# Designed miniproteins, single chains: the designs that were tried, part 50

Each design is a single chain, and the fold is of that chain. pLDDT is the mean over its residues in the fold that is shown.

## One batch from the design tools (miniprotein)

Design m1715
Fold by ESMFold2-Fast:
Structure m1715 (fold): chain A 55 residues (1-55)
Amino acid sequence: SPLLRRMAAELGLPDDQATPEAIIAALKARMDEQGVTPEQREKAIALLKEVLEQL
């Protein structure tokens, strides 16, 4: 999906790693580095999974 590749690129992932699982893992790492609360992290991941399932 072109959108999955765009999201992967924004997170610094190569095109061959443009999978929902890799994108979710990279976003979790970024949120942990930025001090996002566990509750906010869980909500963001749930929303991201819903979006990625539509791509």
Scores: mean pLDDT 75

Design m1716
Fold by ESMFold2-Fast:
Structure m1716 (fold): chain A 63 residues (1-63)
Amino acid sequence: MDARINALRARSDELSARSRELIDEMNRNRDDPEVARRLGSEAMDLGIESADLRTEADRLARS
């Protein structure tokens, strides 16, 4: 794999890991619904970005 594909996959993995950490933090903050909602929204956004980067890396790897 070239450096660009590796960089996209590494970034995707970083964002995916951070999304999982935010979901865990959201579950720990269930007593504060505003904080939990914000953390959940941020986790979802990171998950979408991670998926987009993975899709791009896979497209480049197949070309």
Scores: mean pLDDT 84

Design m1717
Fold by ESMFold2-Fast:
Structure m1717 (fold): chain A 61 residues (1-61)
Amino acid sequence: MVTLTIADNPYARVLAPFGFKPGDTVTIDEETGTITNHNTGKTISGPLAIVLKPLILKAAV
């Protein structure tokens, strides 16, 4: 489990349609395969979480 903050970079813009923006606090839980955005309260799971995980890691600083 890792908690990150989305930075202002090009990957954050790619994530905008999924409800992520610069300054958002996001937790990636690899045990459950979920991504939680604490600013929106949204949780993503399944294949979409697998696709978004590397983009979130690149968007975080």
Scores: mean pLDDT 81

Design m1718
Fold by ESMFold2-Fast:
Structure m1718 (fold): chain A 98 residues (1-98)
Amino acid sequence: MEELRKEAEPIFKTIEELEKVDPELSKKAKEALERLIELLARLREGDTSVVPEAVEAAEELLEYLFKLRELKYKPSAEEVAAARAKMPEILEEFRAAL
């Protein structure tokens, strides 16, 4: 668990940097990341039943991170669509890594 938290530090830092943009959305992103860490810790202990919940928590985290970046940088609709089109691939890679 401690090792997973250290691996997640860059994501926590990204959320903290974006907290001024939307504090409530940043809190939700942080909660999704904490949930993901707990589920990954259980998976490491051999509980494979958490895989669907871990994928769901990862999807929620990505959605909040995309929304925070969109609010901070105000990209074009085309740039938003291009970035979000990568989300299924990221989730597939995450699922394969479990």
Scores: mean pLDDT 79

Design m1719
Fold by ESMFold2-Fast:
Structure m1719 (fold): chain A 55 residues (1-55)
Amino acid sequence: SLEELKRAVDYYMEQGDYDTALRMLDAAIAYYRQQGKEDFLAEVEKLREELRKKA
């Protein structure tokens, strides 16, 4: 779920593992794009942009 993704990303961010967090977001973007879930895709892309500002 999107909530599970957010928690996993937060976990890796807390650990300083930005590479893993980014890879998870990229995988989710590919998945939701393939599924045509625009709302989920937009939310994940927003998370990726926020992560990019911290890296």
Scores: mean pLDDT 80

Design m1720
Fold by ESMFold2-Fast:
Structure m1720 (fold): chain A 99 residues (1-99)
Amino acid sequence: MLEKEAEDIILGVEVAAEHDARTAVEILVKQGASLTAIVAAGLFSRVKDVKKLLEEMKKSDPEKVIEMAREAFRKIFNEVLDRAEERRKELEELLEELE
């Protein structure tokens, strides 16, 4: 069970390392990949140094791969929230200049 989940995560990260999020997801969907691999590809396309993360995952046991994926996901989620907040602030500043 864990081995298959780790393999699916690694597959998603590998495609994400070479493609943008949309292209990575489309490749895996067309190949009939697992939902885990598809989701991993979409999320990890946004990770800084995704190629380094992929190499570390390939050298790790399945339990560590899943833990590394959770840690990377938390970082991505925080970045998305930070970007949403920064974008909101930029829009508020622009609106103040126009009012």
Scores: mean pLDDT 75

Design m1721
Fold by ESMFold2-Fast:
Structure m1721 (fold): chain A 85 residues (1-85)
Amino acid sequence: MEEERRKRLAEEIKDRADSALEQLKLFVDGIAKKVGPEVAASAAETGAKYFERLAKKYSDIPEAAKALNDAAKRMEELAQEYRAR
């Protein structure tokens, strides 16, 4: 019971993290086109911190925490890409 519930919650968090990552990428790309890469990088950095904070909150569910940390890392990579030009 507990294990199955934790597994379903982990899958839900992973799906939501993936969806949030895709939506945030679209917003960051839109900002880059409209305003510039520096502001886009700042938005991506904010997204990374959001996912990191959420990963710490769900640290008792290792699979969910991993997915959230992976999302944070991808947002950090996007920020570095925009800072590079």
Scores: mean pLDDT 83

Design m1722
Fold by ESMFold2-Fast:
Structure m1722 (fold): chain A 68 residues (1-68)
Amino acid sequence: SSSELRQLGQQAGAILKQAEKSIREGRIDETKKLIEEAQRIRDEIGRLNPSMQEGIDFAIDQIKKKLE
């Protein structure tokens, strides 16, 4: 449902913001775990609406690049 998509999107957004904070603080292992959680939520979003998944994928990829 659209309400489920909204909730999943909000959860993904919150986790991604936490991951960005963790990478700024040098907490690499915590950041990796947060990325894994965001990926699980992304998969659920993709199951409900594949088009909405792209925005989450972009945000995850940006954080992953900072882990280089």
Scores: mean pLDDT 83

Design m1723
Fold by ESMFold2-Fast:
Structure m1723 (fold): chain A 87 residues (1-87)
Amino acid sequence: SALDEAEALKAEIEALIAETLARLAATTDPRQRREIWRETYVRLVELLDRLKAIADETKSPEMQAILDETEALLAAFEREVRALLAA
């Protein structure tokens, strides 16, 4: 179902965030941290675009909640990454 697909995409985004934070924590070189972020950003945009497409097609409050929760999670992640890259 569209809901199951959206939940699967959210789970992939959450897994990618966790993997990226672990990679960044293991890396002290600012240049390598920026490379990790660039790679991750491309993948996150692809996954988020797919989730947005499902939300737009479905137009349900339940689907919008999944999208909103995912975007909030991404905003928190981006703030943490910006702090790491500024160091």
Scores: mean pLDDT 86

Design m1724
Fold by ESMFold2-Fast:
Structure m1724 (fold): chain A 58 residues (1-58)
Amino acid sequence: MEEEAERAARGAREAALAAGGDERQAKWTSENARKHALEGDDLGANGAAARGAGEASR
């Protein structure tokens, strides 16, 4: 769980930054993905990452 949560958070952060988001958006997205991953909610973690990337790309 902890390893998976860290991986989800890092992936979400990198996705947000790659989409043109700033550090604040990347941090929010990574924290949200980490929270869902720790709860065992893989769909929620993926949704959080996609949402953050969408915001960043605007």
Scores: mean pLDDT 69

Design m1725
Fold by ESMFold2-Fast:
Structure m1725 (fold): chain A 75 residues (1-75)
Amino acid sequence: SSARERLKQELIEKFREAIERGDIRTALRYIRELIKLDASEETVRKLLREAAGVSFFDEGREVRRLEEELRRRVS
């Protein structure tokens, strides 16, 4: 639906804002919500790469968990 697509766009914008302010944990939460909303694999992979480039050890583990959730969605 158009409402769902608008929500996906808002989450991507919030992700970018969180990355800009260095709030990596909040940015990863927005990626999780995008996975739940069935955002495209291409979009999710792009955001995961952006988050991984700035993540500390704990945030890096969450990136790995989100990659696993994306893989399970395809199953």
Scores: mean pLDDT 80

Design m1726
Fold by ESMFold2-Fast:
Structure m1726 (fold): chain A 65 residues (1-65)
Amino acid sequence: SELLAKAKEALKKMAEAMEKARKYWLDIQRNPEKADELRSKYMAEIEKLKAAYKEKVAYQKQIEA
């Protein structure tokens, strides 16, 4: 199913964004002097996570219809 494949891709994007956000958050805790730079990278991954989540929900609704 094309929609199932797209839903799986969205889930993969969510997982990748979550893992990168987690690593940047830990790096901020370990390197406070780099906090401003790392915070920007963290927020970028959170925005990617939000976008991928919306994609996943949209495809899931189409599969269930």
Scores: mean pLDDT 84

Design m1727
Fold by ESMFold2-Fast:
Structure m1727 (fold): chain A 62 residues (1-62)
Amino acid sequence: SLAERIKSLDDVLENVREQIKALEEKKRTADAETRAALDERIKKLRAGEKYIEAQKKALEER
């Protein structure tokens, strides 16, 4: 169902956002090299977040 698909996307979004939060926290005490690596990973996760948000919005506009 539409509701089940939206819920599935919400669950994935929550997981992605939790991962981003954990990496942002890790950056607080990281050295410059580790921070750069974490920034690249956060960038990729943020791109994934935007993609999933767009998919959810498309389903909600049905």
Scores: mean pLDDT 85

Design m1728
Fold by ESMFold2-Fast:
Structure m1728 (fold): chain A 78 residues (1-78)
Amino acid sequence: MEEQKKVLLGSQYLSQARQYEAAGDRRLAADFYTQAGNYYYEAGDLRRALEAYDRALALDPSNERARANRARVEAELA
């Protein structure tokens, strides 16, 4: 139940991130992609977490939270 709820939250934040990205707010979109990645990571979905962090960094390469969390996920996958 906990992990399914976190996957749902991750998907909701991904949808909002895409809306902000379409609106041209790259920094806000990156923050929402980062939060989506955090929820996927907590759910154990490392692949979706990495994809979300990669998208956040594509929009805002200076997002330190996304960089740190992406590095953590990559270390777990290696």
Scores: mean pLDDT 86

Design m1729
Fold by ESMFold2-Fast:
Structure m1729 (fold): chain A 62 residues (1-62)
Amino acid sequence: SLVQEAARLAAELLVQGLDREAVLAAVRAKFGDRLPDETLETVVGTVYAEYLRHPEHFRARA
C-alpha cells in the first residue's frame, strides 16, 4: 500500500540521519499527490516515535 511505501521511505531517511521535518518534507514530496497530508504526518510521526524507541529495528540491509 502507499501508506506502507511512505512508512518505508520515512524509515530509510531516518536511518540516513535526516531529522523529522526533513523526512516529512521528503515524504510529502513523494506521496503528497496520492495521500492526504494528515495521513503523511501520522505515518512519519508513528515511524519517528518507533525509531526513537527502537532504532536497532531500523537497520537497513544494503
Scores: mean pLDDT 81

Design m1730
Fold by ESMFold2-Fast:
Structure m1730 (fold): chain A 69 residues (1-69)
Amino acid sequence: FVDQILNSRSVDQALDITRQAIDSNPDDFSPVMDAFVQHLRSLGVSDDDILRRRRDLGTLAGRVRRQNQ
């Protein structure tokens, strides 16, 4: 997932790959989240927008984790 995120061509593609990684391992996806943040910065996304997206993805991870239990 990390390599796929870093090679993604858009924010939407990076989001889709990150969501797939969360579905695969919602308990420990920190390397994927780090790659996502790094890639969005390289695309010129603001730190405020990155923080909001990280928060949304964290909420999604919590939801997926609860659904799997």
Scores: mean pLDDT 76

Design m1731
Fold by ESMFold2-Fast:
Formats: sequence, structure tokens, C-alpha cells
Structure m1731 (fold): chain A 55 residues (1-55)
Amino acid sequence: SEEAKRRVERAKELVANPDKEITSLEEAGEVMAISTDLSDEEAERIQKLIREELS
């Protein structure tokens, strides 16, 4: 579960810091999975970031 904690922290960092970019599809997938554990607002922001970075 240590990895799960790191993934949640990373997802929150992406929401809080728009300067941070998603650099890989694996990272995007993990952030998407963790977004379901966050609040609706946080999940929406993360999903927007992923779509913009991968589009």
C-alpha cells in the first residue's frame, strides 16, 4: 500500500501544481485510477490535466 500512498500524493501534486506535466502513459493511467479515490473536484481536475497532456 506504500505505492498507493505515493500515487495519491502524486495525483494531488498534479492537481495542486499545474506546472507539473504527465510524462508517460503509465503515469497517466495510475493518476486516472487514483482519481476515483479523490473528491469529485480533484478527480475532474486531474482528468483534465491528463487529457490536455496526452491530446
Scores: mean pLDDT 59

Design m1732
Fold by ESMFold2-Fast:
Structure m1732 (fold): chain A 90 residues (1-90)
Amino acid sequence: KLTEELLELDERLRNGENRKESLEKSTLLGVAEVAAAVLRTLAKRTENPEIREVYLEGAERLLKAETPEEMVKILRETEKRVAEIEAKIK
């Protein structure tokens, strides 16, 4: 009980302490949601099930990203995996 309440307060305080960063975090979350929506759209348009899985996985990971560096890494990894699959298909 008390430990759970302390963890919840820590989460709230951590978010509160980052008030200047919270606007940037909100912007990054908005960008991540737009990027994830684009990846989901690409997944729906692809006929290749392996490429579709890569796009959906990338979208899910983007929504869990905590930093812009992580978002860029996820996007680059997703693009690289799609390119590798496409290279196998003539």
Scores: mean pLDDT 72

Design m1733
Fold by ESMFold2-Fast:
Structure m1733 (fold): chain A 64 residues (1-64)
Amino acid sequence: DEKRKAAMEDLAAAIKAWALEHYPVGEEIAARIEELLAQYRAGKISEAEFVQAIAALLAEARAA
């Protein structure tokens, strides 16, 4: 479980760094990722839901 949490933290950090580098609104994208991570930590969303939400956000950002 600890390794899974670390993997989710690493995923969030990597996507936030990528967004901040590639978009003028990368700060807004990073904030959305932080909100998703907070919901995951609070148990409001599952790990699968968290990963899917991050993937959807990333796909949306790349399509723009």
Scores: mean pLDDT 76

Design m1734
Fold by ESMFold2-Fast:
Structure m1734 (fold): chain A 88 residues (1-88)
Amino acid sequence: MIEEILKEAIEKYNLSEEEKELVKRLLELEYEARKLIAENPEVRPKATQIFQKNRDKIEELVKKKDFKGMIELMIKVYEEIIKVAEEA
């Protein structure tokens, strides 16, 4: 789903090279977060809470078509999830 949104944004909105690098960073962090959660399943409920806390803001940014803001927020979300998983 996030991958689909990012692919659509890249293709439809002709993202700059800097924006494409942000997308790559987001995908790398998402992959790492999924890997850490798979290795530490006890972190999953906490990761869900982090997503829930940011859901309304993500929806607002998507509604406003602020793709850069959405990408930057998702990067922060996954960074927080990774930090929580590493502390577990």
Scores: mean pLDDT 76

Design m1735
Fold by ESMFold2-Fast:
Structure m1735 (fold): chain A 90 residues (1-90)
Amino acid sequence: MKAIEEEARKRLDELMAELGKEMNKVEFTPGITPEQVREELERMLERIDAFKKELQALIPDPEVAEVFLGLLDLTERHIRERAEKLIEKL
C-alpha cells in the first residue's frame, strides 16, 4: 500500500507541476483571448478528471483515495480561479 501511495503522490506532484506551467504559459501569452483561456482550462480539467479515474483504480482504500481526490479538487479550484482572474483582465 505505502509504495502505491508514494507513486500516486509522485504522479500527483508531476501533474500539479505541469498544470502550473501550462497556466503560466496561458497567463504570459500576448494577445490571448477569453475563448482561448477557456479552451486551455477545459484541457487542464480533462487531465484532472482522467487522473481522478486512474487514482480510484490504483488506490482501493476509499479513505486514502478521498485524500488524493480532495487535493485534485483543490487544484481544480485554484486553476479555475486563475483562469477567471485572467479573463477579467482581458
Scores: mean pLDDT 82

Design m1736
Fold by ESMFold2-Fast:
Structure m1736 (fold): chain A 76 residues (1-76)
Amino acid sequence: MELSREERVKLLQDYYDAKVADLQAQRQQALANGAPQSQIDALDAKIATFQAMRDKATDWSDPMVVLSAASLGAAS
């Protein structure tokens, strides 16, 4: 079913915000456990990736944003 643009933006933003929050929690746990810097760097890179995807949620010229929104709408 076709969702409105505003509904798709909200679904994508909520999804990526949840992913960022989960990764930030993992980063805090890794720091508490004395994880190597390479693991912290990997988590930081993932956080940056999902933040970039969140920022692109309003960019409907990106086919990956449109496809991701459609997938989340079908799953939700």
Scores: mean pLDDT 72

Design m1737
Fold by ESMFold2-Fast:
Structure m1737 (fold): chain A 99 residues (1-99)
Amino acid sequence: EEERERFLRRVRALVNDLLQMEIWKANQRFAELAKKDREQARKERPVLMDEVNKLQEEGDKLIELVENADTPEIRKKAEEMLEKFEKRYKDLVDEVRSR
């Protein structure tokens, strides 16, 4: 199943890249808050990481869908989820570059 293996590899790479970008964004936000009030920033850090945690869960679900894509319908759903992840990554990269 070379096609499935290639798709899985692509999905895992994109999810990891997105996670790294969201972690970087959360750390930048934390650094901004920490300049103002370090104790308050520490208390808010878990909330800043909530988006990272949600992305991890969604990424795990996408990987599971790809691994179990035994029908064209399930494969199509996985491809649609991948497109949403790719758009999110592009939008995030564009946001960072515009700053």
Scores: mean pLDDT 76

Design m1738
Fold by ESMFold2-Fast:
Structure m1738 (fold): chain A 77 residues (1-77)
Amino acid sequence: SELAAHVDAEVDRLLQQLLAQSPSRKAALQQMKALLEQAIQEARAQLPSLSAEEQAKADTVIAVLERRKAELEAEIA
């Protein structure tokens, strides 16, 4: 979806910034993983307060963040 593509692009942008600023690739990936974990937890915490339409969008965002986190975990290992 368009929303999923936007979230993917934003994750890529943040990862590139972390890679440029971090002392090592592994440090950048670990920091990005922590940021994704926080974002997923915050999004899940907000779900009960959202409308059905907002929940559908949040579910799409969470799915992208969880996939990207799994990809980072595989790369870190």
Scores: mean pLDDT 89

Design m1739
Fold by ESMFold2-Fast:
Structure m1739 (fold): chain A 55 residues (1-55)
Amino acid sequence: MEEAQEAIERAKKYFDEGNFGEFALAVRRAKELDPSATAQQLADALGVKLGEPEP
């Protein structure tokens, strides 16, 4: 949904500004709107590893 994408874009801006509080809130909102797609987009766009499997 478009709302999830907007939240992800906001998260990117907050992350670039170094505002991790707002970043976390935006990420949580995006994840609530579309948990499956949001996780993939965040991992790729921000370079963050989510739920890394055990070796």
Scores: mean pLDDT 65

Design m1740
Fold by ESMFold2-Fast:
Structure m1740 (fold): chain A 92 residues (1-92)
Amino acid sequence: SLKELKEKYKKEALELLEELMDSNPDLTEEQRKKLKEKLEEVMEKGLSYAILLYAQAKAAKEKKPEEYGKEVVELLKDLDPEAAREAQEALE
């Protein structure tokens, strides 16, 4: 089903995102938790959001960990400005 496909991409995206966040020493445990919660909220909005975040997380895996948080916020600005603001606040 569409819901099952969304859950699959959401799960895979979250696994990649957790790996990237865990490799970033500048992120506190609380910041990582808040960022993860905002990303989960965005992916729950639809399959397209889950697929886009999965693709972004997969691409970001090859980049420096310190660049990851900024790239996620920039992506969210175009998809969901409110979620981007909340993600930015989570990184502060």
Scores: mean pLDDT 71

Design m1741
Fold by ESMFold2-Fast:
Structure m1741 (fold): chain A 100 residues (1-100)
Amino acid sequence: MSPRVQEVLAELLRLVEEDPTLTLAELRRLALERGLSVEEVELISGEVLQHKLEQAVAMLRAGESLRAVAERLGLPSAATLSRMIKTRFGESAREIRARA
């Protein structure tokens, strides 16, 4: 990534740390407002989603429900979160919680 894309990604990750409920749509808008191209915004969106899903796995291992995790991370639903976790990590949310 270019230095500018890395700077914007770092800023958006800091915002997500301060307010985890910020949605991917809101983060995309903030990146566009900072002058990034659509291609650069897609790269940042992927990195932010990866970060949110890693936080979701940690929260699930801590015993939180899919609903609570989706709400806390600004994701549309427990079903969406469950699908994203299985796609990214190859394990269901149930399997992740079972080993915690």
Scores: mean pLDDT 81

Design m1742
Fold by ESMFold2-Fast:
Structure m1742 (fold): chain A 76 residues (1-76)
Amino acid sequence: MRLTARVTAVTGTATSDRATLTVTIEVTGEDGERDTIVATLTVSVDPGTHTLTLTVPNAPGGRTLTATGTVTVPAA
């Protein structure tokens, strides 16, 4: 049984107090079924390292997928 998730696009916008990232993910489930999931993540623009968590409920095969990453905002 092979389940794969691949990020196919990332776009972003920033305001004075936050950045918003839109991530497009292609999930390939059992028997080659493909779904496209769009997730929005909001990140503080304050200097430092911020942790982001992406959760994809109801992935093919009835599973929940979770990915965690970090983003670093440099000081001005």
Scores: mean pLDDT 66

Design m1743
Fold by ESMFold2-Fast:
Structure m1743 (fold): chain A 92 residues (1-92)
Amino acid sequence: MVITEEQFEAALETLEKLGLEEVAQELREKYEANPAMSPEALIEEAVLLAAKEKGLEAARKAAEALKETLVKLGVDESEMREAVERALKEAE
């Protein structure tokens, strides 16, 4: 499934509240280039960018907060959990 605008904007707000404003900005640019991004792809990109800019612990916090935000907005919890696990493994 593709991410909705509401889900995407909520994800960016979540990242900004965590102090990951640069990650949020890069994701906005990626979304503008490809609006058909999935929630799983959003988590993967956000986690990898957070790990690169702030390290693995920041990536874990971003992953958990994004999962909670997207699940609350109707994305499947099991799919988000799998996306988080895969993204964090890639970030190592």
Scores: mean pLDDT 83

Design m1744
Fold by ESMFold2-Fast:
Structure m1744 (fold): chain A 71 residues (1-71)
Amino acid sequence: VVLTSQEIRELKEAFSVFDKNQDGVLSGDELALVNSLARMNGYPQEFSGTCDFERFLQFVIYCKKKKAEEV
């Protein structure tokens, strides 16, 4: 699974919306929401402390791959 430049741009915009403090990482309530979504999608890693954009991208790629295999 590969993300296009367009999709990376859209994900940066989405990440910015979640990153209400605009410190470049997800923390607090934003991190709790991402961890909740990760558990719902069976993602084996829990994000501890903070979640930066690269970790968020890896999570999105994982979810896309899982959805593609789920029929």
Scores: mean pLDDT 71

Design m1745
Fold by ESMFold2-Fast:
Structure m1745 (fold): chain A 89 residues (1-89)
Amino acid sequence: SPEIDALLAEAEELAKSTDEADRLRAAELLVRAARLLLSSEDLDEVRAYIARLEAILAEIEAHPTDDLELQIAIGVVALQLAVLKLLAR
């Protein structure tokens, strides 16, 4: 999906930032990408994107934060990712 590819490319760049606002934006982009994947009937597409979503989430989590909004966004992505893994099984 060109839309998912664009969201993840932007999230990958923002996730490298030590700025919490950039990392929050990255997490919000992952939430949007995961929502599109949860609506996808193409399980091969879902499987291909799971590893990329995990890698970007791990990069966001590599920079510890006490920002509540960022922690909530990370939690939402983690939950969406768990559901995607169950659906792609």
Scores: mean pLDDT 87

Design m1746
Fold by ESMFold2-Fast:
Structure m1746 (fold): chain A 78 residues (1-78)
Amino acid sequence: MRLDIALQLAELAGPVFEEAAAKGDLSGVMRALREAALALGVPEEELERIEEEASKKPTLAEAAAYFLDQVIQRRLAQ
């Protein structure tokens, strides 16, 4: 379910994501989310595309929200 996937992603990315977000480090946030999504079985090729689109967002919060939404959508479709 969506909530289960979101909770797993948050748990895996949690500490690194939190630190990067506090520093305004977009690349660190994207790296933490990518590593967590890879652990959940999302292919590297899809994550590269999601990261590219997320990095175009004007704020860290929007970039992170976009990445999470795309990963959840991808996992629900499988």
Scores: mean pLDDT 73

Design m1747
Fold by ESMFold2-Fast:
Order: structure tokens, then C-alpha cells, then sequence
Structure m1747 (fold): chain A 75 residues (1-75)
């Protein structure tokens, strides 16, 4: 669960923000499972709302796909 949430968050940070996935993983490993899962759940909610706000933009389906991956990893 923690590992899945870390990978989903690192992948989203890389794809959406251009962050180094390895560096993001290293920082997230310092957090508890509960903190990482909660972060993934909040990120999924935020990205879902961002996709709705940008529904006419080509970025909308990308944001929605990352939100779904984060939500699945938080389960």
C-alpha cells in the first residue's frame, strides 16, 4: 500500500511537474504509510477537480488518468 502510493505520487510528480521521480520517492519514504496514503488520496481529489476545471484542455484527460491511478494506489 505505501509502496504503491509512493510510486503513483512519484510518477504523477514526474509527468505533471517534471520532478525527478527518484528524489520524490526518497522524500516520500521518510513519511509514514498513513501520511503517504492520505497524500495520494488528496492529490487524486485535487487532480480530479483540476481536470473538471480544465475540461476543454488537452491536459484534462492526463489529469483525470493520474487522479485515477492515485485513487487506486490509496486503496
Amino acid sequence: RKEAAIEALAAAAERLLGQDAAAVRAELEKLSEEEVVELARRAAEMLRRAAEANKDSPIAPVLAAEAERLAAAAE
Scores: mean pLDDT 79

Design m1748
Fold by ESMFold2-Fast:
Structure m1748 (fold): chain A 70 residues (1-70)
Amino acid sequence: MSEEEVEKKKEELAEEVYKASVEDPSRAMQVAADAARRAHEELEPEAAKLVNEAVWEAMKKGVAEAARRA
C-alpha cells in the first residue's frame, strides 16, 4: 500500500469513528476497537500503528464533542 493510500485510509477510518462517537458515545470504544482491528488485519505494522493512533484520537474527540452537546 502506498503512503498516499495509507493517509487516505487513516482519514476515512478516523472520520467514520468520529461521526459514530458523536452520534452514540456509548458505542465509541467498540467502533474504535473494530476500526483498529481492521487496520491491523489489512495493513503492514507501521501503517497499522498510524491508523490506530488516528482512530483512537478521533474517538476521544467525538466523545468530547458529544459531551459538549449534552
Scores: mean pLDDT 80

Design m1749
Fold by ESMFold2-Fast:
Structure m1749 (fold): chain A 74 residues (1-74)
Amino acid sequence: MSAEDLLEKGREYAKKGDVKKAAEYTFEALRLDPSLIKEAQEVVTEIFKVDPRSKEGWEVSNYLADLELKKLKE
């Protein structure tokens, strides 16, 4: 399964309100392709619309911030 396929599954689960699975698929996608930062940020936004206090959403958001910081250093 490609990183883009995993991100699509993340979006599907976010729309269904399954925040935990949405976060899991988003992490898997970023592990395979860390360049998908913008697409993953869209999934995190959908997660926070469903559950603004989601621990899983915050974990993905923090991981994305770390990836963006590394990109700025390069």
Scores: mean pLDDT 81

Design m1750
Fold by ESMFold2-Fast:
Structure m1750 (fold): chain A 130 residues (1-130)
Amino acid sequence: SPLKLLVADDDPAVLARLEALIRREFPDAEVLTASSGYEALSLLRSNPDVDGIILDAEMEGMSGLEVVRWVREHLPHLRDVPVLLFGRSMADPAVAAEARRLGAALVLPKPASDEELVAALRRLVALARA
């Protein structure tokens, strides 16, 4: 406490939307934002106290799934941190199943309504506080 969440997406409109929804649902939460998978990894290395992570699945250079793999293998303090993988490819059941096998606790396809995002964020926070 307070809750610390990292959000990574290469679309600044998606970052702004997620930050606004998080601040509405969890007003005392600290929100870290990253515009690439590489920036997300840099922030995670500097913030081992992150409680939950929201990652775009389709970031250029380093995908959200590649970020998940790297974190699970190289950051012991974040080995069990819950991850929501948010992306267009998550609509494919085979891709979504593979993402879950590789360490994503939650997956959500793009586009998503505010209600679907809020429900996923609440589930992510519940997993973080388990």
Scores: mean pLDDT 88

